# Ledger of designs, part 51: designed miniproteins, single chains

Each design is a single chain, and the fold is of that chain. pLDDT is the mean over its residues in the fold that is shown.

## One batch from the design tools (miniprotein)

Design m1753
Fold by ESMFold2-Fast:
Structure m1753 (fold): chain A 63 residues (1-63)
Amino acid sequence: GEAARLEEARQKALDLAQQAAALFESYGGTAKVEQTSEDVFVAVAELDGKTYTLTFDGRNFLL
């Protein structure tokens, strides 16, 4: 049903945010993933004195 498709889309957004965070940490940075709404996850990373913010919206992954 629609609810299952939304949950799968949210999981994809979370997985991508976690992958981005892990990538920054693998280069010696620090990163965290925050959920800013039901469907939106933000990866905030710091590397070499720079801050990076990447936004992942689960609604963009609806199939």
Scores: mean pLDDT 81

Design m1754
Fold by ESMFold2-Fast:
Structure m1754 (fold): chain A 118 residues (1-118)
Amino acid sequence: MMLDNDDLALMNITLLALELRKALEARASKSTDQTIKDILQEQAERLEKLVKTAGKLTPKEMAEKLMDILIELMQAAEKNGDKETVEMAKRAIESLIYQLQRYDPETAGKIQRRADEA
């Protein structure tokens, strides 16, 4: 039986959050800078909590919560000179917008605007 568009969108956004969490954990394990390591671990823990609650969220709510994490990650990384984490956050934002454009163009536009203002 075909998943409805909401279930598929929520699944795709949840997978993006899970992949980002794994990438942050991998970067934290390789980092020798304790400040950067702490930032990466904190945001990875936030992503884990978000993924665990995904079944209680709409795709729009999941996307907005993921975007909150992505903006904070990008800003913290920029402040600490971690260019690789900044690029990773920007790529995750691009992927989130791409997933939303097919499902909810209005929410995709709101996320794009938040990215442009950050």
Scores: mean pLDDT 85

Design m1755
Fold by ESMFold2-Fast:
Structure m1755 (fold): chain A 89 residues (1-89)
Amino acid sequence: SAAEFVRRMQEEYKRMLEVGAPLEELKEFLARVALARAAALFHLSPEERAALAAALAAIVATSPSLEELVEAILAYLRPRAEAALAERE
């Protein structure tokens, strides 16, 4: 579910804060975790994964804080998660 996916993303964020990683590494790790979770959850092809990686890289580059990064990632993924859950064919 979209709500479950969002909650898992928030848990990963909290875990990263606990390890005390520097801001730049936290931003990159958040994007990588989001990519990996989305790829696994939605069974993304290599092409789809590459497209998502590019989108997440842009979000990392334009987000000045971890809070804004997380909000931007969730805003990007939530409608896509909802669409994936609603459609079979």
Scores: mean pLDDT 74

Design m1756
Fold by ESMFold2-Fast:
Structure m1756 (fold): chain A 67 residues (1-67)
Amino acid sequence: MEFVEQERRFQLEMHKYLLEANHRVKRSPELRKEALEDLAAYGERINAQDTQNQKDKDGTIKNLEQL
């Protein structure tokens, strides 16, 4: 039940971030680089938090950590 909410939240937030970044990128190529960097940082942060919770008891998946 908990993981379902987290998965949905991650998907929703990612979609919102992508939409916002896309709108900003359209304005200027300069903003594109910054938006992409911001998106990458955000994705990494969300992934790290989620993977850490999953690794709490069981082994780790490399893909989840290196994303």
Scores: mean pLDDT 59

Design m1757
Fold by ESMFold2-Fast:
Structure m1757 (fold): chain A 61 residues (1-61)
Amino acid sequence: IEDLINKYIKPILSKLSDDEAEEVIKKIIEALENNDIEGVIKIIGEIDPEVAKKLEEELKE
């Protein structure tokens, strides 16, 4: 999970505004606290559908 955060999530956050990044971080933390990996993928998909697809493909294999 931590490797996935560093590989896919942090690069996306660096492309967002500070306000948007803060909102995304909050949603991701909430999903991770619930062990909701699908929720994390959905949140990423709202920002960058292409990265969300790559993350989902990596998790299915």
Scores: mean pLDDT 74

Design m1758
Fold by ESMFold2-Fast:
Structure m1758 (fold): chain A 79 residues (1-79)
Amino acid sequence: SAAKEAVKKYLEKAKEAVEAGDDEEAKRYLLRAALEATNIEDEELRRKIIEKVSQALGAVLRGDREKAIEYLEEGIKLA
């Protein structure tokens, strides 16, 4: 679906931002991914993706880049 493709794109961009050390850009893309995830028709998949976005955002806010990348990769795999 278009929503799943958009989520994957924004999570991939968030991962690139985390790897570059650009935490503000990472947060920007994570918020965009969360917004697009609300348009996913599959309720269970939507909840799982939003959980991974939330976990990745929490890791970014704590400066835990390794965990942020792990959660982002899990979210990308789900989308």
Scores: mean pLDDT 88

Design m1759
Fold by ESMFold2-Fast:
Structure m1759 (fold): chain A 60 residues (1-60)
Amino acid sequence: MRVRLEAPGREPVDIEVPEGMTTEELLQRLAEQAGVPADQLRLTGDSVIRDGDVLRLERR
């Protein structure tokens, strides 16, 4: 499924996410790719990701 990711200071990007992935799993993947501990990041949205969702990535 495809979702829109927004992050402070960056343009929104559309990303492809496996069906059934949770916001927690996506947050962990994004944190790993960025080299930042997942507990220092926050992803806003419902716990279940759906096609067409808009998610905001923030630092705590």
Scores: mean pLDDT 75

Design m1760
Fold by ESMFold2-Fast:
Formats: C-alpha cells, sequence, structure tokens
Structure m1760 (fold): chain A 104 residues (1-104)
C-alpha cells in the first residue's frame, strides 16, 4: 500500500507537470506569428502529451524500467529537435522522480 501510494502520488505529479508544459507550449503557439513554428509547436504539444500519458500509465502499472527507458528516449528526441529548454527540463524532472521511486 505504501509503494502503491507513492506511485499514485508520482502519477499525479506527472499529470501536474504535463499540465504546466501544455499551458506553456500553448502560450508560445499563441505568441507565434510564424506558421511553420506554430505547426512545429503543435506537433511538439501532441507528442509530449501522448508520451507523458504513456509514461504515467507505466508508472501506475509499476513498470518503472519501461517508464525510465521511455523518458530517456523522449529526452533524446527532444534534444535532437532543439525543443524549448523548459520542456526538456520538465521531462528530466519526471525522469529523476521515477528513478528516485525505483531506487526505493
Amino acid sequence: SAEELKRVQLGFRIIALQTEIDLAIRREIAATTDPARRAALQALLDDVNAQNQAIASLVLAGDLDAAIAALRAQIARLEAINAPQFVIDAQREILAAVEELKAR
């Protein structure tokens, strides 16, 4: 029950961080006048939302190794496309939290 509660709390934290990322990307979309950059930000928003949903599901299921692997792959992809630093930093914060939970 204690470990299950920690996984639920981490899942909730992932959802909260994802909401902050979503709002920040939407603000950038609203401020952008370049159609190409707007399209790239919309694609980024969709990808990050889908990936974080999958990661939250893995965490809730207790598959922390799969969640860590998915987060590392996502961070590498975000770095390769020069995603906004706040998105990369938020994904690294999620990774650190999942690694900390696994270490216990």
Scores: mean pLDDT 85

Design m1761
Fold by ESMFold2-Fast:
Structure m1761 (fold): chain A 70 residues (1-70)
Amino acid sequence: MKKVIVVKHDPSVPAETIKKAVEDSGGKVHRTLQHGDTIVLVGEFPPGTKDKILALPGVKDVQVFDAHPF
């Protein structure tokens, strides 16, 4: 399913680590945006991707929004 995931994290957790965890769960990341302590991932994510990201040390919050393909 196509979704937007907003992740709030500690600076000790690099964006690449979060992206790799998403890819390991079978997700496909189409875009990545960073704004301070927040990373926004746009792509296709299977069920459980949010829980996988929340399990990472230093991740404080994860919000998921539905995204529409163009």
Scores: mean pLDDT 75

Design m1762
Fold by ESMFold2-Fast:
Structure m1762 (fold): chain A 85 residues (1-85)
Amino acid sequence: SEIDLAVGEFLQTAFRLMREYPDDRLKISEIVNEFLKIYLSDLSTEEKIKRLRELRDKARKEYPDNVSIQTLVDHIDRIIELLES
């Protein structure tokens, strides 16, 4: 599905960024783990969207100038868009 592809691209991008920017590895890992905790949960689609928006907004606020984190935030935005359709 389109959403499975988007989630796959998010994870591949995260692992690439952890390799290329090792100083960001722990921050990226935290975002990936929180994303997977929400996405793989038995929560309703509406609650998953709410929790993913909270994760996105927190990451935008805490790391606005971090290119790695903002790249992952853009992927999360795309996944939210697909969940809303």
Scores: mean pLDDT 90

Design m1763
Fold by ESMFold2-Fast:
Structure m1763 (fold): chain A 58 residues (1-58)
Amino acid sequence: SKLQELEDEIGKLVKEFNEEYERLKREGASKAEWQKFMKDLMERLVPKSLELSKLRLG
């Protein structure tokens, strides 16, 4: 189902972002790298989370 596919995709993104967050912390990333990380998080994860909420409600 579209719901299951979206849940799986969100799960993969959460894992990817957690691994990248730990990498950036370990490597002492610049402010620009942290800004890119936050932008990617907002553009890739947040819209999918909202879509999942809509599918569950309607």
Scores: mean pLDDT 84

Design m1764
Fold by ESMFold2-Fast:
Structure m1764 (fold): chain A 93 residues (1-93)
Amino acid sequence: GGPISEGAGRAGERAGLAAVKAGYEAGDPVSGTAVALSAIGGAGHGSLEGGSGEGGRSAAESAKRAGEYGGPGGKKAGEAGEKAAREGAKEEE
């Protein structure tokens, strides 16, 4: 496997944790887990294509798209994952 950029790894980790937490709190841990795995995969894929910025963007998009398929709990997990991925990829203003 290739290296994941530090920013992309951070985006994927934060998105995954946020998605799992939001899914669990919504009573939908399965959708939360699916969103988390999609965000982590998106972070890795995007990192290989364009480093931390692309990894963060891909993680956020993957979380949001996976959330759209999971119903209300999935949507909450997807939104939480998207926000966390975008914040995790950002180093400084």
Scores: mean pLDDT 75

Design m1765
Fold by ESMFold2-Fast:
Structure m1765 (fold): chain A 92 residues (1-92)
Amino acid sequence: MNILLLFRDAAGNLIHSEFVSADLEELRKAVRRALEQAREMGLEEVTIALHTPSTQTAKEALDAVVETARELGFEVVDSLAEGGTAIIRLRA
């Protein structure tokens, strides 16, 4: 199953979007690439939204995104999984 991955800046502008397989390793790779790009662009704050087929997939995807962001030195400001959607707010 595919996860819709959306990256937004602090103003809410869409900076990246892609469909990722519900493979957590592919999700981690996609998130790492997009966060490295955000850092290169000098973005101080990024919001990641994940639209998934289920509540369980959203929770697993949220955990994978949070872990990947922390490994890259981002601060997790807020995170929420509700239904099939997860939203994570990050600070560089």
Scores: mean pLDDT 84

Design m1766
Fold by ESMFold2-Fast:
Structure m1766 (fold): chain A 95 residues (1-95)
Amino acid sequence: SEEIKELVERARELIEEAQELINEMEKLILAGKPIPEELRKKAEELRKELEELFKELKKLSETASKEEQRELAILLASLLATISELDFLLELSEK
């Protein structure tokens, strides 16, 4: 459906943005530097958006075609992996 296609595109964009942020956070952690508050808040906001999008896409997958269900399963796995990575890095940044 068009709704699924739009949400899939949004999910891919948010995953890409989150991966760039993860790379920046990892560089700071490896250098023994604190994560700036602005970067931390951006990561927390992206994490929430990714979680909401995961829930919406998972619900839509229940009524999707078998082909769309397969594509969504891979995307949902990527969303979960990205959320988990953000959660882990945010926890490491707490003192």
Scores: mean pLDDT 85

Design m1767
Fold by ESMFold2-Fast:
Structure m1767 (fold): chain A 75 residues (1-75)
Amino acid sequence: MKFESIEELEEAFRKESKKVPDDDKELMELEMRLALLLAQAREAEANGDTEKAKEYLEKAQEVFDELMKKIEEKE
């Protein structure tokens, strides 16, 4: 899935995080990694560092894809 902005990915993550069980350590770790990368992307964007914001967003998209795949595999 391709997201054009940090905001779109944050909204998608908020929606999909409802599918993460409270007791699944692997999914919780991916959720934490995604949240951290999104926070870093936001900070870079706020500082006008477009290249860094894009780099963190791309990493966040990879973690989001991994999280979605793991959720699907566990259903």
Scores: mean pLDDT 78

Design m1768
Fold by ESMFold2-Fast:
Structure m1768 (fold): chain A 79 residues (1-79)
Amino acid sequence: PLLELTPEQREAAIAHLERLIDALREYMKTTDLTPEQRKLLEEIIKLMERYAEALRAGRLEEAEALGRQIQALADQFAS
């Protein structure tokens, strides 16, 4: 559904992503994580940074693919 977003919805999504990235970085600083959990969160953050950049650049198909990768890793972390 990312390709169906309006420009205003994309800007809101970018702002939300930046807030989540900051929150995840803070979580990693203040939380005792296993090495596996830390590695997964580091990978998620890197993908989220790439996703925000793709959204800013208007590369919506790339952003959609990155979003799916982020969700897959987040599901692994939650499991």
Scores: mean pLDDT 81

Design m1769
Fold by ESMFold2-Fast:
Structure m1769 (fold): chain A 74 residues (1-74)
Amino acid sequence: MEKEEREKREKELKEKIEELEERMEEEIERAKELAKQAAEEKDLESILRKIAEALREVGRAVDLKLEMEKLKKE
């Protein structure tokens, strides 16, 4: 009945949010590491490449956060 369906939906939603949160944290950590590596580079081309990679990871994290917000709605 309705109660069992609610518990199943809540569990599925919670699991999906947790997965998205973990992926977001992974992308943020990768971005931080790339930013640190960029700070240690002397060659402008290498710096720009690592910054571009870090920004790509940040963009992915933002997309994941937006997906989480849509699922949470409130």
Scores: mean pLDDT 79

Design m1770
Fold by ESMFold2-Fast:
Structure m1770 (fold): chain A 71 residues (1-71)
Amino acid sequence: MPPTVEQVLQLNKDIREALPDLPDEHVGFTVQLYLELSRGRISLGEMRERLRSILPDEHTEKIMGIILKHL
């Protein structure tokens, strides 16, 4: 099922609370990947790989933990 607007807003908030200094474009990219994951267009492994291309491993794993709580 596609995520609701409320779920997307909560995800954005949770990412910001965990990583307050994360640039807006990286938050937006993470939300885009979450939408693709929720629609079955990418796997969790593909999402992790794409996040690692722009973020350090510590930030990637924090985001992946948040994403798993929103699935």
Scores: mean pLDDT 82

Design m1771
Fold by ESMFold2-Fast:
Structure m1771 (fold): chain A 93 residues (1-93)
Amino acid sequence: STRIASLFTATMLTLVAAQIEYPELSEELEEIAELVMEAGKAFDKGDYEKAIELLKKALEKARELLEKHPESGELAAVVELLEKLLEEVEKEK
């Protein structure tokens, strides 16, 4: 799905923007980026269950960061994109 591919790309670009805004969170944002990349690889292989598992882990970590930095538009955007991406991937299984 072009929509799902676009959401993966948007999520990764927004994670890069968050790292620029909050360089002190680089380690935690990199962990989220790795989970999103692995989810994308699982999705490309048709392993939707694995993609969903990895996206849920990424979303949990992103929500924890947003709770600590509730003023961050970039972290809020990451959470929103991960929620939309999870919903769209769940429709494919």
Scores: mean pLDDT 87

Design m1772
Fold by ESMFold2-Fast:
Structure m1772 (fold): chain A 107 residues (1-107)
Amino acid sequence: SLEEEIRKTLEELKELTAELSKQMSADQAKKLEAIVKQIIAVAEELLAITDDESLKRTALKILKKAVETVKKALADPKSDINKVIFELEIQLGLLGILLGLAKLLSK
């Protein structure tokens, strides 16, 4: 199901970011962990409150882009970790907008 694919993508994101955190400063690792925890929380809240397939598909696209950002960083030892963190913050922001829309539609 779409929900199962989203949950699988969240687990993949969690595993990849745990691996990436080993290649950065303690401060960067804490920021990355905080952002990923927020991404997971927002995505799970979205799944709990909406039955809208379009919102779920858009969330999946955002999450897959987050996974690709982390995969590229893991593949490139010269990756700019601050840019990776910033890109994940953008994905979190987009998920937050979707959650806001879902809350308006769930009345």
Scores: mean pLDDT 88

Design m1773
Fold by ESMFold2-Fast:
Structure m1773 (fold): chain A 84 residues (1-84)
Amino acid sequence: MEAEEILQEVVKEYENDINVSPRDRGSVNTFRQKVIENLKKGLSIEEALKKGVEETLADPNAVPDAIKEAEEKVKKKLKEKGLL
């Protein structure tokens, strides 16, 4: 699905940036997994993103700023593709 491809593209941007910490990459990858799980449950893209953020932030070790930036990047790419 195109939304899953955009999520993976954003995760790869964090993986390829030498200045991004392993903790930030871990938080963004968990966010991607939670959004995909919610999309597979039949939630809309907007609801899947919202729930993915909420579920990822439930981990005390999550990096809130990295998750928010990843959400904004995903939303921007989805809007550019006409998916949001």
Scores: mean pLDDT 79

Design m1774
Fold by ESMFold2-Fast:
Structure m1774 (fold): chain A 80 residues (1-80)
Amino acid sequence: MNEYDKVIKVLENAGIKIDEETRKKAKQLLEKGYPDKAVAAAVTYIVAEKRGVPLPLEQIAAAFGVSKEELEKAYEEIKK
């Protein structure tokens, strides 16, 4: 199970719904060869943003072991 699938399971177990469009775009990025940790970090940021949790991009990127630039690129592709 990749890092993205782990994040989805954790969020679902916590009763947090992830938008179907977000899931679809995240899966497309994984299929394009984006790092699973970068996609997981971007989805985590999107969920935190929707819940009004003020999490800095740098902190989320560091928590997942990805660069801020990798997270921002994945975030931009999901939010298109």
Scores: mean pLDDT 80

Design m1775
Fold by ESMFold2-Fast:
Structure m1775 (fold): chain A 116 residues (1-116)
Amino acid sequence: MSLEEIDKLADILIDESVSPEERREAAEKLLDVAKNGSDENIRHLAEGVAGIKLGEALSDPDPRVRELAVKALGSLLKHKDILSEESIKRIKTLLEKALSDPDPRVREAAREALEE
């Protein structure tokens, strides 16, 4: 996947005019990047504008989009060795906020992300 494709997926993820189904698909693809991407793709997602948009997805009205965004952020934390200290702190802060999410599945995903 190219860096441009990651940025495009992040744009879809936070686009309020796009259907919840399309935002979920974008979130699932970004989760795959966070889990299985190259070091370059993982750093780009965690440290660039796409990472900011992934954080914004924690405010999405769809709880499944929020759950997938939390899981993606948690997967990025497993790559601490290639991430900046600032990105690690930002991701942890976002996950800590997700512990207070109204949906119990989102809260559980945040708990699991912070325990690994």
Scores: mean pLDDT 88

Design m1776
Fold by ESMFold2-Fast:
Structure m1776 (fold): chain A 83 residues (1-83)
Amino acid sequence: MLSDEEAQELYEKIKKKLENKEKIEFSEKELEIAMELFGLPDLATAEATRERLETEGKDTEQAKFFLPVLDALIEALKRLEAE
């Protein structure tokens, strides 16, 4: 079960990296937390969500936040599958 502390810590880390224009990279544990936090159970769902946000909501504040997060999630999931 995702704890409020784990969710908040990851959210603050993402926010800080975005504020500092730094690349977001997820460890395996951070990936698990992010998947639960954002409701993305698998790679296909993450890719579909990214495509939808890029197509339908690219200029929204939500898309500006979540597109870098989704890119980091997709990259981490692809690395895990290659393992």
Scores: mean pLDDT 75

Design m1777
Fold by ESMFold2-Fast:
Structure m1777 (fold): chain A 61 residues (1-61)
Amino acid sequence: SDAERRALLEELTGLPLSPEAAAQLWARLVERHPEVGRLSAAELRRRKAELVEPVNAVAFG
């Protein structure tokens, strides 16, 4: 769900995110890492450590 993805992105970035900001960040992440877009919320949480660098590169790069 959108709320689950937003919560994960907030955890990974350390930033509070509006629904729109979270959606834009997710879209950019999937554009650079299409494989991430196929993962369930549970799979994303299991792979949280692997997502730290890609998410922060998209958020702050």
Scores: mean pLDDT 83

Design m1778
Fold by ESMFold2-Fast:
Parts: C-alpha cells; sequence; structure tokens
Structure m1778 (fold): chain A 100 residues (1-100)
C-alpha cells in the first residue's frame, strides 16, 4: 500500500469509530453531559478523518488536541470507555499524519 492509501484506511477506521459513538450516544441511557461529550467526540473524529484525507496536517493536529481534551473530560465524568476510544482515535490520527 502507498502511504496515502494507508492514511485513507486509518481515516476510514476513525469514521467507523465516530459512527459507532453516535449510535451509542443516541441509543444508550446516558446522563446528558456524557451524551453531549460523545456527540462532540464523534464530530471531532469525523473532522479529523476529513483533515487526514485532505492532507491537512495542521487541521488534523488541532482536532487531535480537541479529542485529547474530550478524553480527559470523559475520564473526569467516570466514562473510562469513551476516554479510551478518544485516545485510540488520537493514536490512529498520529499514525495517519506520519503518512501524509
Amino acid sequence: LTPQQEAEILAGVIEITAAVIRVSARTADYPPEVRELELQLADEAIALANAIVNGDVETAKKHMERIEKLAEEARSLGDEQTARIAERVVKLGKEAIEKV
């Protein structure tokens, strides 16, 4: 695979992860603050994936920083699962931008 194809695959994984988070936020009986955080995480993950596909490394880094802050917020709310998902999205983003 070319580096660009590898970056696009990683962006696709981030997009699938965002879709799963959105379904979880809409179907699970979460407190409003957890639901809002999950929806924000999904939106930031989609924006990150788009930045990766467009080769916009600076924009991708900005969305990764926002996702890292959402991971910290999730952990402070006791939502360790969402925090770990956010951390995984950042890891995928870092791997992808190395290939852009």
Scores: mean pLDDT 87

Design m1779
Fold by ESMFold2-Fast:
Structure m1779 (fold): chain A 82 residues (1-82)
Amino acid sequence: MFPIEELTEEEILNLDFSKEELLEMVKRAYEFAKSNPKIPKEVIDKLKELYEKLKTASVEEGKQALAEFYRFMKKVNEELEK
């Protein structure tokens, strides 16, 4: 199960995560996605983009990028359910 799946955008923005915790979370999600052939390439590409962005971003910018990725995942899940 995707570790970000149950969080709302608002919850992500209000999380008291350090930059290191954000990077580690996204890295684990990316490695998990790469190991699972059922996960679309677009999700893997977005996770890689998010990880690279988080390396140079502030914690606040990182939270915004994570919330944007969560919005993207909601759209992907809605398309897969139809």
Scores: mean pLDDT 69

Design m1780
Fold by ESMFold2-Fast:
Structure m1780 (fold): chain A 86 residues (1-86)
Amino acid sequence: ALSGKELSEEEREKLRRDAEEDVKAAEELLKKAEELKKKGAPEREIASLLTAAQLLAIAAIINAEAAGDEELVERAREILRRAREL
C-alpha cells in the first residue's frame, strides 16, 4: 500500500532533489512565458511554456509531498497560481 509506508532517508532525499529540479525548471519556463507575453509573442508559444511549467509543478508537488517538504509544495503551488494568471 502507498499509504502508511515510511520512505527511507535516501528515498526522501531523492524525491526532494527531483522536486527541486522540477520547481527550478518550471520557474524558468514561467519566467520565459511572462517575458514572451510582455513582448506580444504568439499565444500558442506562451501556452506551450505554461503547459510545460504546470506539468513540472504538479510533478514537484507530488514528489515534495512524499518527501515531506512543505516549502517545495508551496513553491510549486505558487507556480501553478502564477501560470493560471497568465
Scores: mean pLDDT 82

Design m1781
Fold by ESMFold2-Fast:
Structure m1781 (fold): chain A 100 residues (1-100)
Amino acid sequence: SEVEELEKKFEELKKETEELKQKLIEENTEELSKLLSLTVEREALTLQLLSTLKEVKLKGEVNGAEIVLPKRELSEEELEELEEALEKIEEEIEEIKKKM
């Protein structure tokens, strides 16, 4: 399903963000720092998109408490803006990766 594919993508993006954090600790470069910032933004926007399709359960890092984000209703214009923001961030990430 579309929801399952987006959930899988979100988990993959979280893993990519953690790998970039580790790489930045080992190689403190301006390019890696910028790339990490963009991947964090991409992860946040993907979570917002996922929340328009379903209720999202996040495991809190404090006390193992599960945080429940209710399903969000966005207008067609707000959804289009979110999708455009994601596309722009993906393009910026690809440009930085090509220069590395």
Scores: mean pLDDT 78

Design m1782
Fold by ESMFold2-Fast:
Structure m1782 (fold): chain A 70 residues (1-70)
Amino acid sequence: MNKAVESAVRYFRRLVERDLAQGREITDEVIEANLETLKKLLKSFGFSDEAIDEVVKRVREEIERLRAEH
């Protein structure tokens, strides 16, 4: 159970939901840009490559869920 991974997923989710609330479409380009930003942020916080990969995986799942809801 990795609270750091869950915290990072929640942080990214808030950013995506905020953009969506402002009328921004969730496109593949937006997804890639946000994932790249997230990877850099996690690396700066000292996350391992394994933890970063887990966050990216969960974030992709969450984005597909949000895309299906809208």
Scores: mean pLDDT 72

Design m1783
Fold by ESMFold2-Fast:
Structure m1783 (fold): chain A 79 residues (1-79)
Amino acid sequence: TFRLKVELPAEVSKEEAEEIGKEVLKKFPEIESVEVSIDPKTGRVVVTISSSNPEAVAQAAEYAQKKAEELAKKRKEEE
């Protein structure tokens, strides 16, 4: 199994990361699991994407990162 960890911007909440994870599972059928956790030291959300297909994991990780960055930009704009 291939795994990639994606650290999300500080502005992204765990709830938002869980929704991104659901979108990844729907969009990328080769993804076996998506795990959402919070680093207790930094408070940042980490998404771990797993599959037997390394290309699928890489594409899913890029998708998750882009969605998280879009959310972070909106949060900063609202300030």
Scores: mean pLDDT 77

Design m1784
Fold by ESMFold2-Fast:
Structure m1784 (fold): chain A 101 residues (1-101)
Amino acid sequence: MEKEIEEKKKEILEAMEEMLKEGAITQKSLDKTKYLLEESEEGLKGMLEGYELVEKLGIEKTNELLEEMSKSVDPSDKKQVEYMQGFVIGAQAAAYIKLKE
């Protein structure tokens, strides 16, 4: 279980680094990813849940759910903001990995 979390963290980071090399994301996005992985418990939770949701439901359905969830986020709540930032990053990483197949 912990080994699976560490492997998902590695897969997310590698996908985001590859997207930066391809010009699909900015350095700021990669820096945010690294911050959330190492310094944010809520951001990491969001990343793992976003990644998992793309694996289970696919890209389109995950984007629909993300749009609905984002409508209820309080921008002054750091935990909610970091969770949502993580969710977007995790979903992007999982989507990128699926498209590389």
Scores: mean pLDDT 83

Design m1785
Fold by ESMFold2-Fast:
Structure m1785 (fold): chain A 91 residues (1-91)
Amino acid sequence: LIERLLAATERAAEAIRAARSEAELRAVVAAAEAELRALYDELVAELGADHPEVQAAYEEALRRLYEALLEALRRLGAAPEDIAAVERTLA
């Protein structure tokens, strides 16, 4: 189950890095966030909310997602303010 979350995170990161426009990037990020949230809920249901590895895996998944988003924003020439907003989320 944690492997499914990691695999989904890697697919999301690849899709984010492949986005050709800010509009495509926005759609991909929204879809990725929804998928990761659904997998997190499934992990909590199967392993329990008190399982420390579930929280750690989800936090790592979000970190990787936002790192890929930051790279994509820089590649697409996003405004410095948009880049700074993602950097603040990662801090």
Scores: mean pLDDT 79

Design m1786
Fold by ESMFold2-Fast:
Structure m1786 (fold): chain A 86 residues (1-86)
Amino acid sequence: MEKFKELLKKAVEEASSDDAKKEKVLGLVAEAIETALATDPRLLIEIGEALVKLAELGRESGTPTEYTDVLRRVGEALIALGKALL
């Protein structure tokens, strides 16, 4: 639980930085997914929901649509995967 929350927080912080890079954000998300799969697949739903909300906040704050669309799609995919594993 704690490691998952720390990874998710780091991913949000990276995505919110002026020098945010898609590859680095996705790397942190991938590590969080691996942690969730080893612990509880329900955590994939939490990661996915957080990414969808982050995409919405980014859109409202003027983040480029290309980036927010990627975050939304990844979030939706993780929610679907988590539900399929339950």
Scores: mean pLDDT 70

